Designed miniproteins, single chains, continued (2). Designs and how they scored, part 83

Each design is a single chain, and the fold is of that chain. pLDDT is the mean over its residues in the fold that is shown.

## One batch from the design tools (miniprotein)

Design m6885
Fold by ESMFold2-Fast:
Structure m6885 (fold): chain A 90 residues (1-90)
Amino acid sequence: MEEALREFEERLRRLEERLAELFKAGDAEAAREAALELGFSPELAELIGRGLRAQIEGDKEAQRALAPPLAEAVAAEYRRVTGREEERGE
């Protein structure tokens, strides 16, 4: 369990680094591929790509609309990777 969590955190860190570079490059399409390459679900990868595009475009309405499903998709991916609902949901 702890090792799966550590690997997930490492993948998230790598994703964050890639997303920061892609944001500077203005390349939202590559964000989905980066998430898939790091082993995230297709559903989460699509939301990540859409989120980065909204940030690059400065679309605050799209950013707000995507925040809840993105948070839920990240939580679902975390549960899948750890194989547990977690002892504390915080």
Scores: mean pLDDT 77

Design m6886
Fold by ESMFold2-Fast:
Structure m6886 (fold): chain A 85 residues (1-85)
Amino acid sequence: GEPSPELREKLEAYARELEKDPELVEKLNAIVEEEAERARELAKETGIAPEEAIRLGIERSLERFAELTGDEELAELIREGIEAV
């Protein structure tokens, strides 16, 4: 489904902050790339389903986003949004 109103509001707030801080965008992209690479390696080595490896990579990225931004609520809303789709 569509993102919840809370998630949409949080994403809009973050989009405004990201427009002001390209360095933050670069840091977030680096986190996503690192965790995506770990997920790909895990799938190759363990035979875990690619969908499950992707889910683990997303969860780790969200944990690191929460640490970087200090907003654990945003990470949890995104996780719930992913599970609802």
Scores: mean pLDDT 70

Design m6887
Fold by ESMFold2-Fast:
Structure m6887 (fold): chain A 86 residues (1-86)
Amino acid sequence: SHMAEKKYQEAVERARKLRDEALKEIEDAVSNPETAKQRAEEIMRRVEEEAQRLIDEYKDNPKAAGEVLRLADEVMREAREAIEKV
């Protein structure tokens, strides 16, 4: 339906913004080795909380919720890889 498609687009846009902002924050965080792990873990926790809120908000739209989860998982993977390199 038109409403379901609009909600999907809104969810994807919000999730992509969350991902892009988080990835930039992770890049900035790992530039300082002394605080990199702590900062990255803080970013990961925030992303998990914000992603869960989005998933809960769009729970009646599985396609939207799934895309939020996919983008959040991408951030979590990048954060873990960045921490391992420090």
Scores: mean pLDDT 84

Design m6888
Fold by ESMFold2-Fast:
Structure m6888 (fold): chain A 100 residues (1-100)
Amino acid sequence: LESLRKAGASEEEIEEAREKLRRTAEVLRLVAEFLIALVNGDEAALRRALARLGEVLELEPEEVRQLAEEIRAEVEASGASDEEILADARAVLAAVAALE
């Protein structure tokens, strides 16, 4: 944010940038929660994470389903173990929490 002030950005533009960062952090948190639920086989947590992602990203129900399939396919293609996925997701949650 300091770089924006030095570039001559207004206080209003700086506040808009902060809101965008908060929304990005929320999306990252929800994706991490989705990955943890996916590894744990927690169907209720998966549904909650997808519903919230759809709300935050303003996606239609069909787009939310496609996003879920893409995330699952990417995880499978990565060859990452459940332990690696959980470690990465938890690191994201810790990083997001540290921004508060």
Scores: mean pLDDT 76

Design m6889
Fold by ESMFold2-Fast:
Structure m6889 (fold): chain A 74 residues (1-74)
Amino acid sequence: GDTAEKAAKDAEQAAKHAEEKAKQKDYTGAIGSAIAAIGSYQQAVLAGASKELVEKAEKAAKEATKYAVKAADS
């Protein structure tokens, strides 16, 4: 399977989890999801993902981090 494509998808999924945890004011869960999204972004880069997949994974990691910060401020 294409490990780079899977890593990008995993980053997007982790960002969705971070959003859900932020809505619940679960800052620990939101932080954990943000770490997972960052890890998946790094996996996409290391697997030689296309520029488009790298950009999607990076965007997901940034969104996940944003939700973690928002949850911590709650």
Scores: mean pLDDT 82

Design m6890
Fold by ESMFold2-Fast:
Structure m6890 (fold): chain A 69 residues (1-69)
Amino acid sequence: GLEAELAALEADVAARRDTALKNIPKSAQINAENLTGGEVDPEQIEKAAKNSLPGAYDDLLAARRAALA
């Protein structure tokens, strides 16, 4: 059913996000912790991950162009 397909898609997206986060160097995570006073802010980690993913923006741009065609 539709809900099973949606759950599978969400699981795939979550797995890709988890893999991307695991590839962030420990040095970048330590810097984020130092900036927050030793507490890791999940929102700041997510922003750092998005900024450090090369090509992610190109994929989104391609998808947007396809939607407008």
Scores: mean pLDDT 55

Design m6891
Fold by ESMFold2-Fast:
Structure m6891 (fold): chain A 61 residues (1-61)
Amino acid sequence: MSPGEKTAKFLEKQADKFKKQGNDKLAEALREAAKIVLQGSKEGKEDEAMEQASLTIDQKV
């Protein structure tokens, strides 16, 4: 399993946890970030995808 795939899985787990706590905005940002990381990992642009995911979380939260 690639580092990006691991990170995407981690972000999805965190999103589910925050949604259960009622923080829907953070949960949505984390799910969006997970999709960006997973897509970047598949395209071989993992580092760029990680940066984009971080910016997505920061702007939504």
Scores: mean pLDDT 76

Design m6892
Fold by ESMFold2-Fast:
Structure m6892 (fold): chain A 81 residues (1-81)
Amino acid sequence: SPEEQAVLEALNEEIRKVLEEGRRRGWSPEEIAERIIEVIEKYYKETGLPTMKNLLDFFKEMVAEKGPEVLVTFVETELKL
């Protein structure tokens, strides 16, 4: 829906800011991944959208199985950073 697209666009902008800030401050991949997950948790809490819950679970599983660096690389690639 247009509303879900707007929420996803806002989420992508917030994640971009986390990546830029983390890069600027020299944060570890673990710190960046933790902050990305926190942002998605905030969006899920505020919107209640199942799409946000699915994204949250997907990213948590990615970190648990493959590590935080894989999540950071995945997000940078998806956002074309």
Scores: mean pLDDT 86

Design m6893
Fold by ESMFold2-Fast:
Parts: C-alpha cells; sequence; structure tokens
Structure m6893 (fold): chain A 94 residues (1-94)
C-alpha cells in the first residue's frame, strides 16, 4: 500500500503537479478510502460477534451508540494511518 501511494506521487510529479497539490489530493483520497473500506465491511457483512448486534446482514449503518463510537475511532485510526502512509511515501519519493 505504501508503495502504491509512492507510485501515484511519482506519476503526479511526472505530470507536473505541485507537490503540495499531490499531497493534499492523496490525503483526501486516503481518508475517503479508509472510511469507505470500513463502511463496506459494515454494509456487506453481518455482525455476528454479538447476538444483540444487527443480524440483517446489510443493515449496519444505523449503528448503536457504542458501535458509532467504535466506528468513529476506527475510522480516525485508519485515516491517521493513511495520512502517515502518504507522508512516508511522499518523503520516500524524490
Amino acid sequence: MKEEIAERIRKMLEEGKSPENIRASLLVGADLRSIGDELDKYTIKHNTDDPSASSDGVKTHPLSDEEKKKFQEEAKKKSEEARKLVDEAFASVT
């Protein structure tokens, strides 16, 4: 994944885009991808870890208060991790 980001940065630099614009675009994209991936898990698979959780399979977007907090924290963690990956990949590309 870090190498994929580095390759995207390299391509954008080859296209003559500003490093600042590249970084901003990738950070937004990485954040959206992280959140999207987390949402995809909740919409596609049913939560069978706890019997009290939604068993409808696809319906997990109306999360309980505890699930909302967990989702937000996981989304934040993934967003921060994606940001670090972009920063590291950007630093590794010259």
Scores: mean pLDDT 60

Design m6894
Fold by ESMFold2-Fast:
Structure m6894 (fold): chain A 88 residues (1-88)
Amino acid sequence: SDATVADMEREIANFEAEIAEYRAKYPDDAEVQKLVAEMEALVARARALLAEYKATGDRAKGREAILELASATALFMLLIVREKIKKK
């Protein structure tokens, strides 16, 4: 649906902003850098799959994009937990 596409586009933009912020904020934290690199790869795959879905209407590509974003969300939760542990 058009609403689902718009939601996925907003989510991708939000993840790209968060990746950039965490990459810059914790350059010396190897675990943070690893997590943001993994999120960047997942978000890039979601973007490509969403582009295919928009071009073709292939529902399988839309579902695959959602799954990639769900995986990125899981990694983002690990970033949030790590940041809470790191901050006193």
Scores: mean pLDDT 86

Design m6895
Fold by ESMFold2-Fast:
Structure m6895 (fold): chain A 73 residues (1-73)
Amino acid sequence: MKENDLDLVDVLIENVKIYVKTLKTVHKKSKEEVIKLIEELKEEAIKKMKERGVDESIIKYFEEKMEELKKEV
């Protein structure tokens, strides 16, 4: 396990939450558009994490948090 991977993923999750709030409040994006953008960010981030050799447990944690965020939209 890389020392700071979990902390970096937690920061990424918080940044996605802020981005989602901005899309909903400032840009007035629909629920469907926001969910699509979360999915695109999730897929790209997971691909990069796998390329960097991030632990599967951390990748799964990120996936679960992104799925929860999609349900809250």
Scores: mean pLDDT 80

Design m6896
Fold by ESMFold2-Fast:
Structure m6896 (fold): chain A 65 residues (1-65)
Amino acid sequence: ASSEVAQQIIAMAIATELGVGITTKLEDGELVLYSKEKDPEKGRENEERVAERMRALGLEVRVGE
């Protein structure tokens, strides 16, 4: 759906603004965020930061494993 493409664009824009490396995927109609950061704890923190900003805009996202 077009809304899914818009969510990906927003996620990538937020990630760029925050200076973090994020990959986005669409799973079960929902946007999922992944980080390939070497430190898994730091990667999780980066994913959560992007997700929280998206949720503040009223968008639903998940953090990947």
Scores: mean pLDDT 77

Design m6897
Fold by ESMFold2-Fast:
Structure m6897 (fold): chain A 64 residues (1-64)
Amino acid sequence: SDVIRRLALHEGGVSLAELRRLSRAQLAELQRETGIRAATVDELWAQIRTDRAAGELALRLLGL
């Protein structure tokens, strides 16, 4: 449902397009804080999709 989808977005359902808005410094901070090792934003996004805490940090860095 739309409600569940919107809750998932607020619970760390960051989109790839939103992650691409982060600066290099913010992407490095996100990887450091989450412990995720990714060579590309696409790889980072694939891992964040399954990690609520990482998604929450990404939304916070985006100011959402």
Scores: mean pLDDT 70

Design m6898
Fold by ESMFold2-Fast:
Structure m6898 (fold): chain A 100 residues (1-100)
Amino acid sequence: EPITTQEAVDRLYEALNKSFELDEEEKKLLEEIEKLLDEIRENKEDKKKVQELYIKILELEIKLLELIKPKASEEEQKKIDERIEELEKQIEELKEALKE
C-alpha cells in the first residue's frame, strides 16, 4: 500500500518540527515540496507528470535530510543516511519506470 505523497510530507514535517529547529534554507525546501504536491493534485490524471513531480519531491527530501544531518546525533545521522539510501533507490526505480 503506497503511502500518499501528502502523508510522507506530513510525517517528515512532524519529525523535523519535533527534532530540529528549522532554518530558512530548510523552510524553503519544505515550501518547494508543498508546491510540488499542489502540482501533483492539479495533474493527478497525468500519470507521467505525477511520477516526474514525485521524483522531484524525493530529491528535495534528500536535500532536506542532508541539511539536517549536521544538527543530528550520531544515531540520528545513521538513520538519515539509511533513509537517503532508500530514497535514492526509489528515485532510480521511478526513473526506470518513466523510460517505458
Scores: mean pLDDT 74

Design m6899
Fold by ESMFold2-Fast:
Structure m6899 (fold): chain A 70 residues (1-70)
Amino acid sequence: SVAAAEADLKEGNKENALYHFAAAVLRGEVTEEQAEEFLKKLGISREELDAAVARIEQMTAGGKAGAAAL
């Protein structure tokens, strides 16, 4: 959840914060405005966030690992 990502960020755990935030983005819990604010707080690029979301999507939402033959 976004709340979990914010908690991790406050603790200085940037990796866990990115993971939880990317999962929230994938679930549609995040607006574009919230994504922009999170990127500023974490100090990462949009590309890093998009890559994290894509990875979580493959592993948790649809399991596109079986389509790795694409």
Scores: mean pLDDT 71

Design m6900
Fold by ESMFold2-Fast:
Structure m6900 (fold): chain A 80 residues (1-80)
Amino acid sequence: SAEEAVEQALKIMPNYELFLSEEDKKKIIEIVSRIKIPGVSKVDIAQVVIELRRMFPKATPEEIYEAATEILRTRKSVFL
């Protein structure tokens, strides 16, 4: 699930968990649930979304969704 994927991603990225509120986690889960890219795991999707939220804390959920989708699609053929 998207919630489990976010939880697993945060275990891989412990430095980011400290800076995310419960509301941020809910928004991240919502964005991760909307992203579906063949061959990319939900955990990998969650890591990208978490990184973008941390780097751009004032970005809207839609901006994060668009940026994450573009990054994941662009990198799919090389590394993901």
Scores: mean pLDDT 75

Design m6901
Fold by ESMFold2-Fast:
Structure m6901 (fold): chain A 76 residues (1-76)
Amino acid sequence: LLGMLQEAARLAREAGDFETARELEKRLQEVQQLLQQASTSSPAQQQQIGQQLQKIAADVEKLLKELKERLREKLE
């Protein structure tokens, strides 16, 4: 997930979409905080954090695919 967020932010910057890159960098910090909280959380809280991380991962994966296709189309 962290690697996907870093890659998505890099691709957004390469595409000239600096606003999306900033939002992805904020998401990266949010995910890092959630991972730190999970290490000290109850099992119920860990489950909730896991669900939040899964949702973020799905959103980022979709965005990453879209950014890669957009850049590939422009370069090819």
Scores: mean pLDDT 75

Design m6902
Fold by ESMFold2-Fast:
Order: sequence, then structure tokens, then C-alpha cells
Structure m6902 (fold): chain A 66 residues (1-66)
Amino acid sequence: GAAEAEAAAAKTPEEVKEEIRKVLRETLELSEEELEIGVKTWSFAYSTEGLTVEELRKVLEEYLKE
């Protein structure tokens, strides 16, 4: 089914950016400009380190605990 796209574990760059944007928007109180920078930065880290969306959320929570 369509929901089983998660089982593939391989997300397109666009899907990753959308998920990062959604997490950043919900977790951080950023302007649209800051969101774009955040998405670009975290998308790069996700691509190089293979972070999951759940791990990304934990990293953002650590950032907020500063």
C-alpha cells in the first residue's frame, strides 16, 4: 500500500526536505528564511550521515535544550 513506502527506507531528497521542514516548523519558532536555512543544513546532514526523521527530532530537542 501507499503507507508502506516507509518500508523501503529510501526517501527522495524532496521527501526528506519536506519532513525536515515539518519537524523544524513544529519544534522551532523560526521565520520562513530561517526555516529554509535549517532545511538546507539538516538536509545536507541527513544525506551525509543517514539520519532518520526520529533521530533528527532528537537532535533538534538537544539543540532546544541549549
Scores: mean pLDDT 64

Design m6903
Fold by ESMFold2-Fast:
Structure m6903 (fold): chain A 85 residues (1-85)
Amino acid sequence: MELEKRAERLKAEADELITRAEHLLQNSKSPEAKQLATQALAYAEEVKRLADLAPKNPSVLEHAEDTLRYARELLEKAEEILKKE
């Protein structure tokens, strides 16, 4: 039960990052920001894949959480670059 809710939360948070990354890719003129957003998008999609394939595996969910954190850090850096454009 708890692990399944954790997987659902990871998917929701990954969807948020995907939406933000897509927005940045459409609006940024910076190659650096686009590269960071592309990487964040790929990692967020990987989080969704892991949560979907192994929603009851705590080790996989821990890896997905670490991946999501890294994706968020990349996206935040890309968004900071966009703000300076």
Scores: mean pLDDT 85

Design m6904
Fold by ESMFold2-Fast:
Structure m6904 (fold): chain A 90 residues (1-90)
Amino acid sequence: SAAIEASLAEAEELIAKYEKEYPIIKEFIEKAKAVRTLEEAREVEKELKEEFEKELAKAKSEKEAEEIGRLYRALAVVVGRIIKEQLEKL
């Protein structure tokens, strides 16, 4: 759908912009590319959620929490798309 593709494009642009500053972006993209089973997919999604909650807990302001939320939401969209494509190849 157009809405899903627009969301993915925005997420990919944000991830590309911040990839060098936030090594965790490349780490989760590589983890997503390595997924071969539904169980592995769930583990990657769980780890990403735990990292998001950990970073959010460190936020000292609403603005910082918003920036963290925006980055992790974008990363979740990209990771989810990669996982979906990996599982569809099997």
Scores: mean pLDDT 81

Design m6905
Fold by ESMFold2-Fast:
Structure m6905 (fold): chain A 114 residues (1-114)
Amino acid sequence: SSALENVKNELKKFIEENREYIPIGLKALETDKELAEIFIEQLAALVENLSELIKGEKLSKNEVKEIALELGLSEEIAEELANKVSDHIHLEKELFRLLLEAMLGQLGKILKEK
């Protein structure tokens, strides 16, 4: 839909403007277990809710894990994320990647600007 295309375009724009903060978000999740747990739970809830609205193709556990690893999350965090979302995710791979990347950028930005 045009609404979905607009969401993807806004996520891409946000990521492009905040790319430098993504490594900060990644490092924070690697060093703070409590933050990583909160991040995984928030992302899982968001993607479950969006899956109900969008009803895309089901993402496998391996696909979720691969996207997380590609974006720089550790093996441990990628596995935990895949386990949390694997039974509930019906989103395009690109949309899931953009959501995860945007959340990492936002986390890094918050931590850098405080």
Scores: mean pLDDT 83

Design m6906
Fold by ESMFold2-Fast:
Structure m6906 (fold): chain A 75 residues (1-75)
Amino acid sequence: SSLVSDIQNFIRNVDSMSQDQAMSRAQQVADQLSPVDPVTSQVMRDMLEDSRSYDDDQTRRMVRGVFRYSLRRLN
C-alpha cells in the first residue's frame, strides 16, 4: 500500500530529518491509522508523548521505533 511505502521511506530518511519533521511524519502516520486501527494509533501517540523529555538523538530513535511498530502492525 502507499502508506507502507511512505513509512518505509520515512525509516530510510529519519536520520536526515529535523526533529520537528520526524515528529510531524510520525504524527501523520498515527493520524492515518486512527480510523482503521485506533489501538495501534494510540500506542504510537503514547510513544510520541514520551519523547517530550528526550534529546534530539533519543527523539529520532523513538520516531524510528514508531515507524517500525506501525509497519509490523500493517504487515
Scores: mean pLDDT 80

Design m6907
Fold by ESMFold2-Fast:
Structure m6907 (fold): chain A 65 residues (1-65)
Amino acid sequence: ADEVRKAIEAYKAFLERMLEKGAPLELIEDEARSFLDWIRKNATDPELIEEAEKLYEELLEKARS
């Protein structure tokens, strides 16, 4: 459980850095989707899955703006 939460925090920081560097939207979307799929496959806690899904949606909205 702790490993998955730590991975979410680390990947949130990574994706924020990609946005700051002006990475293409498609690259950000692909990376975010791959990470969300990994969380869904490896997390058994519904709360962690929901947190990752919310992060994915917020990131896409920010990238599209």
Scores: mean pLDDT 76

Design m6908
Fold by ESMFold2-Fast:
Structure m6908 (fold): chain A 98 residues (1-98)
Amino acid sequence: MKIKKVKFKLTATNSDGSTVTKEIEVEEGEDAAAKLQEALKDILSTPNITSLELEVEVEYENGYVLKTKTTFSNISKTADGTWVGTDVETKTEVRKKE
């Protein structure tokens, strides 16, 4: 089944409770992975991030919409630059647009 578009919403929460949000919409023929990696690099350059939420909405040509929300809690950056988290929650919803 063909994908019509993909939307990404990234929300990073800092240790002081402030949030930074970045939204990306990917159309057919665009490199979704490259756009997402650029957005992640940008948002993760923010210091003292403790939580990251990723919402992915995939719309298919037949009108079905798949939503996945992944929350990474208690995240930190290791000395080698790797991000690690202790808690991950994923919620998936499927709906028809019509």
Scores: mean pLDDT 74

Design m6909
Fold by ESMFold2-Fast:
Structure m6909 (fold): chain A 65 residues (1-65)
Amino acid sequence: MSSLEGEIKSFEKKSGLKFTKEAKDLLLEGIPDNGEGLGRLRYLLNQALKEAKGDLITKEGVLKI
């Protein structure tokens, strides 16, 4: 189990936004599984929230962050 996956699930619950599986996989790609990686993931999640034009964040949406 990845702590990064838990962070994404927590964000989805707090924001009401949902990521596709492909978007989650892309977010986790290249992010280290440590405290520094958590900081980077939180930054990307916050950018996704600002850029979201609906409740669903797709792989293409993540690529624009």
Scores: mean pLDDT 75

Design m6910
Fold by ESMFold2-Fast:
Structure m6910 (fold): chain A 89 residues (1-89)
Amino acid sequence: GPSTASVTFTVGPGKGTLTVEVLEGRAAVLVSGEDRPTVLKEGEKKEIDVPEGDHTVVISALSDRAVVKVTVTDSSGKKTTTTVELVRP
């Protein structure tokens, strides 16, 4: 499987909330507009407000296997969830 994944999403009018949670392993998480990735271990999460528009989250495995859950909540409270499974070569 891939060692890196990109998750793309669109936030409508207002603001959205991006939540990235590591379910297994360790991962580096880089949100579009950030200069440095955030390192998360199993059970840790990163939550940020994201403005209207198109966004990308790049997730890289730092352990042999990582499972990461990405949830985007829009201004109306609607949630979209993507789970990525990563394996280091």
Scores: mean pLDDT 84

Design m6911
Fold by ESMFold2-Fast:
Structure m6911 (fold): chain A 73 residues (1-73)
Amino acid sequence: SDELQERLVQNFLSLVESMQLTPAQAADLLRRELLGVLSPAQARALLEKVGASPAQIAELLAELARTPRVVPP
C-alpha cells in the first residue's frame, strides 16, 4: 500500500539522519532494504533527497530494473 511505502521511506530517511550516513551508504541501504518495494520514480526521488549523485542514482535504478517490484497482497 502507499501508506506502507511512505512509512518505509520515512523510516529510511530517519535512519540516514540518525546514523549520519553518506549518500553512498544511504544508496547501499536502499538497495538492500527497499529495492523490491519502491518504483523507479520513488527510488530516484528518495536518493535525490539524501544527496546521491546522478551516477549513484543511475546505478541503483539499473539494479532496480533487475529486481521484481514487490506487490503487497
Scores: mean pLDDT 72

Design m6912
Fold by ESMFold2-Fast:
Structure m6912 (fold): chain A 73 residues (1-73)
Amino acid sequence: DKEIEELKKKMEESDPAEAYLLALEILKLMAEKGAPQEEIQKVGKELSYLTEELRANEEESKAYLTPLALALQ
């Protein structure tokens, strides 16, 4: 499954935003090719981690703009 292997390699070398998009493409291809459920779940878990990382970065930026957050931490 060379296409999925190539995308996984690119995901490892990508920034979080690109990795998220690549993980979505991997999930789509795995579903279309009938990959084992365990492999699909692994990629889904990685997507969840990337989503949380992107969300945490957004929340962190918002916290920095809050006067109380800046004063206390």
Scores: mean pLDDT 68

Design m6913
Fold by ESMFold2-Fast:
Parts: C-alpha cells; structure tokens; sequence
Structure m6913 (fold): chain A 55 residues (1-55)
C-alpha cells in the first residue's frame, strides 16, 4: 500500500529529527541527550533499518 509506505517514511523522518536533536544535546555534554541517543541507537535505529528495507 502507498499509504503504508508514506506512513513509514513519515515515522523514519520523525525519528531522524529526534535523533539529530538528541545527538546535538549529547555533543554539548548533556546527560539527557546521551541517554536519548543511546536509546535511539540501541532500539530505534535497528528497527528503522529494517523498515527502510521494506520501502
């Protein structure tokens, strides 16, 4: 379904924006930013890579 692919692309874009914000905070030395970045890299990025293969 085109609608399914569009939803997946939107979710990936939202995750990438969240990742960029978390990375910027982590780079500034933020403990919160480092925690968020670690969570995204460990749980979210592998899931997103699997989704990208479906598109």
Amino acid sequence: EKERIERLKKEIENIEKFYEKAKQLADSGSRYGKSQLNYIEKYIKPYVEKLKKEI
Scores: mean pLDDT 77

Design m6914
Fold by ESMFold2-Fast:
Structure m6914 (fold): chain A 94 residues (1-94)
Amino acid sequence: MLEELEREAEELRKKAEEALKEGDYEKAAELYGKAEGLLMAAGLLRYFARLYERAGRPVSVDELVEENPELLENALKFGETAGELTKEYLLKKA
């Protein structure tokens, strides 16, 4: 699961770099935003697994999601929102 999210983020980042070389800054920002969103979703899932481990209930991310199926959906929604904000800020003057 995490490896799939990280792999997809890496592919999106490569496409973003290609878009930058073509001068398509809007597309590059969108692709960077999506990549960062997926990495944030993966980070959130890893963080919850770590919290369970510290509470004396060590679980894998896959086991955690199996017990809490909505957690993956919520993590992806969180990542999507963060990715959209990333896109907006990349396209705006600081």
Scores: mean pLDDT 81

Design m6915
Fold by ESMFold2-Fast:
Structure m6915 (fold): chain A 90 residues (1-90)
Amino acid sequence: SARLDAWVARGQAETDAAIASALEDAKKNGKEALERYRQKRDEWIEKGKNADQLSEEERRKASDEAGLYGRAVDVIENYLKEEEKKKKLE
């Protein structure tokens, strides 16, 4: 339990840091950041489709990475949408 709890907490902290990094990339690079994160998400999704050719560890990694990049894409899309709304008010 304690080992699993520590592993989960570490994974959550790493995920939070990666999402924060994606948001900072979007603030600096806008749509270019969104395009790069979408490409990475799609690469990991495609890799996961060949699950029969992957080890259990590789399947887990492909799923985890696809999920992380998917969340990053959602965060960037929401940020860019809100920034577009702000520009229309000025």
Scores: mean pLDDT 78

Design m6916
Fold by ESMFold2-Fast:
Structure m6916 (fold): chain A 89 residues (1-89)
Amino acid sequence: PTVVSPEEERLFRAVTEPLRAAIAAARAGDEDAAIEEFARVLSEVLGVPAEEVKELIRKALEGDEEARRRLEELLERYLAVVRERVAAE
């Protein structure tokens, strides 16, 4: 059995809590709602327009290599910001 440390649990909650609505929509099969909620969270955290994030997600899902790379960069920045906030606590 894998035991999660309190720090790992805190980081997991910090990453997933803002994404709850996006995750719930994705699990329900509502792709449009999932994309909208996910883009809104990334926009709020990173200061990138939500419409730009939505376009990148849709293009990445269509197989656009450059959009996928750009989306990966935004995800890495999001994770870095969340990790810094958790570490500062």
Scores: mean pLDDT 77

Design m6917
Fold by ESMFold2-Fast:
Structure m6917 (fold): chain A 71 residues (1-71)
Amino acid sequence: GKEKLVEELRKQAEEAKKLLEENRSLMDPVSAEAGLEMLELALKGEVEKILEKIAEKNNAPKEKIEEVLKK
């Protein structure tokens, strides 16, 4: 259920935060800020807010966030 999604997002957020810190100077400020915002929401367990924000941004911003988090 929702708990599994929260746990998965939290784990991904912890890993992505390390990657953001290490590669912060290599990212454009907009992408870095968007990534940090998503990571903070994931760490707080705000799954609905994360999903709504991703849906609201439909298209390019969603892909940019995924690219930042995957690195």
Scores: mean pLDDT 62

Design m6918
Fold by ESMFold2-Fast:
Parts: structure tokens; sequence; C-alpha cells
Structure m6918 (fold): chain A 118 residues (1-118)
């Protein structure tokens, strides 16, 4: 199905980008502001502070929610749950594309590392 293909595409993007990540990378203040702005379009509730620590915490939560969404799609027998999870997966795809298109490769890879380890 197209949803199974989307799951594989997202998992591959995160894994391949995470492998290229520098785990000691330090985000600039400009990177933190850009990441917070992008995440604020897709995530509720939002942290009030635009700090590196707050952004990293948001990305860990994103990684946890993404993994839960993928697990739901693989295990659910409910059509309603499958539809809701598929729509959420599409939101995650848009968010990841927005991050990739607006950040440097080095920054994007670092963020994918955080999501992967969540």
Amino acid sequence: SSIEELVKEIEKLIEESAKKADPNYKLSDEDVEKIAEILSKYLLPLPEEKTEEAVIEMLRRVGEELKETIETLKTTTSIAEEVAAALRLMVFKEMLEDLKNNLSEEVFNYLMGIIYEA
C-alpha cells in the first residue's frame, strides 16, 4: 500500500540521515529559531522557550510520537485508528520535508539523529 511505502520512506530517511549525524554538533541560535518556527507549525502543545534544550526535547517527543504512529499502522485492526495514524504520518512527512528544505544538511542530519535515538 502507499502508506506502507511512506512508512519505509520515512524510516529510511531518518536512519540514513542519522548515520551521517555528528552527535557532538552544536546548534546556532539561528538554527534553534528556524527549527522552533518549523516545529510550531506541526506540534501541539509547544514549549514556550526557543532554546537548544527545548528544541531537542521537542524532537525527542516527535521521535516517540512517530514511532508510536508507525507501530499503530503496523498493528491496528481499527479502520478509524489506521486513518488517524495515516493522517498523522502525513503531517510528520510534511514536517521532515520542511526541516530538510530549510536547514543545512549537517543540521538536518543532527536532528534526524535525535529522532532516531528517541
Scores: mean pLDDT 84

Design m6919
Fold by ESMFold2-Fast:
Structure m6919 (fold): chain A 75 residues (1-75)
Amino acid sequence: SKAEEAAKEAIEKTLADPSKQKEYMEEAAKKYGLSIEELNRAVVKYLKENPELSVEMAKKLEGEEAAKIAEEEFK
């Protein structure tokens, strides 16, 4: 689906450069014709289906402690 493709692209770019998360989310939403809210829901769903990516995202955006919490929640 467009939402899944947009979520994957936004996640891959954010993992490469987390400082540009907002820019990558906005570009993915625009590119795939989604609202930011729709893209956020798709990202959450994709990360839940890919727990290793959830841990990596938490580590890069929120730091080491948030990554540990994410690992425990997705077990």
Scores: mean pLDDT 74

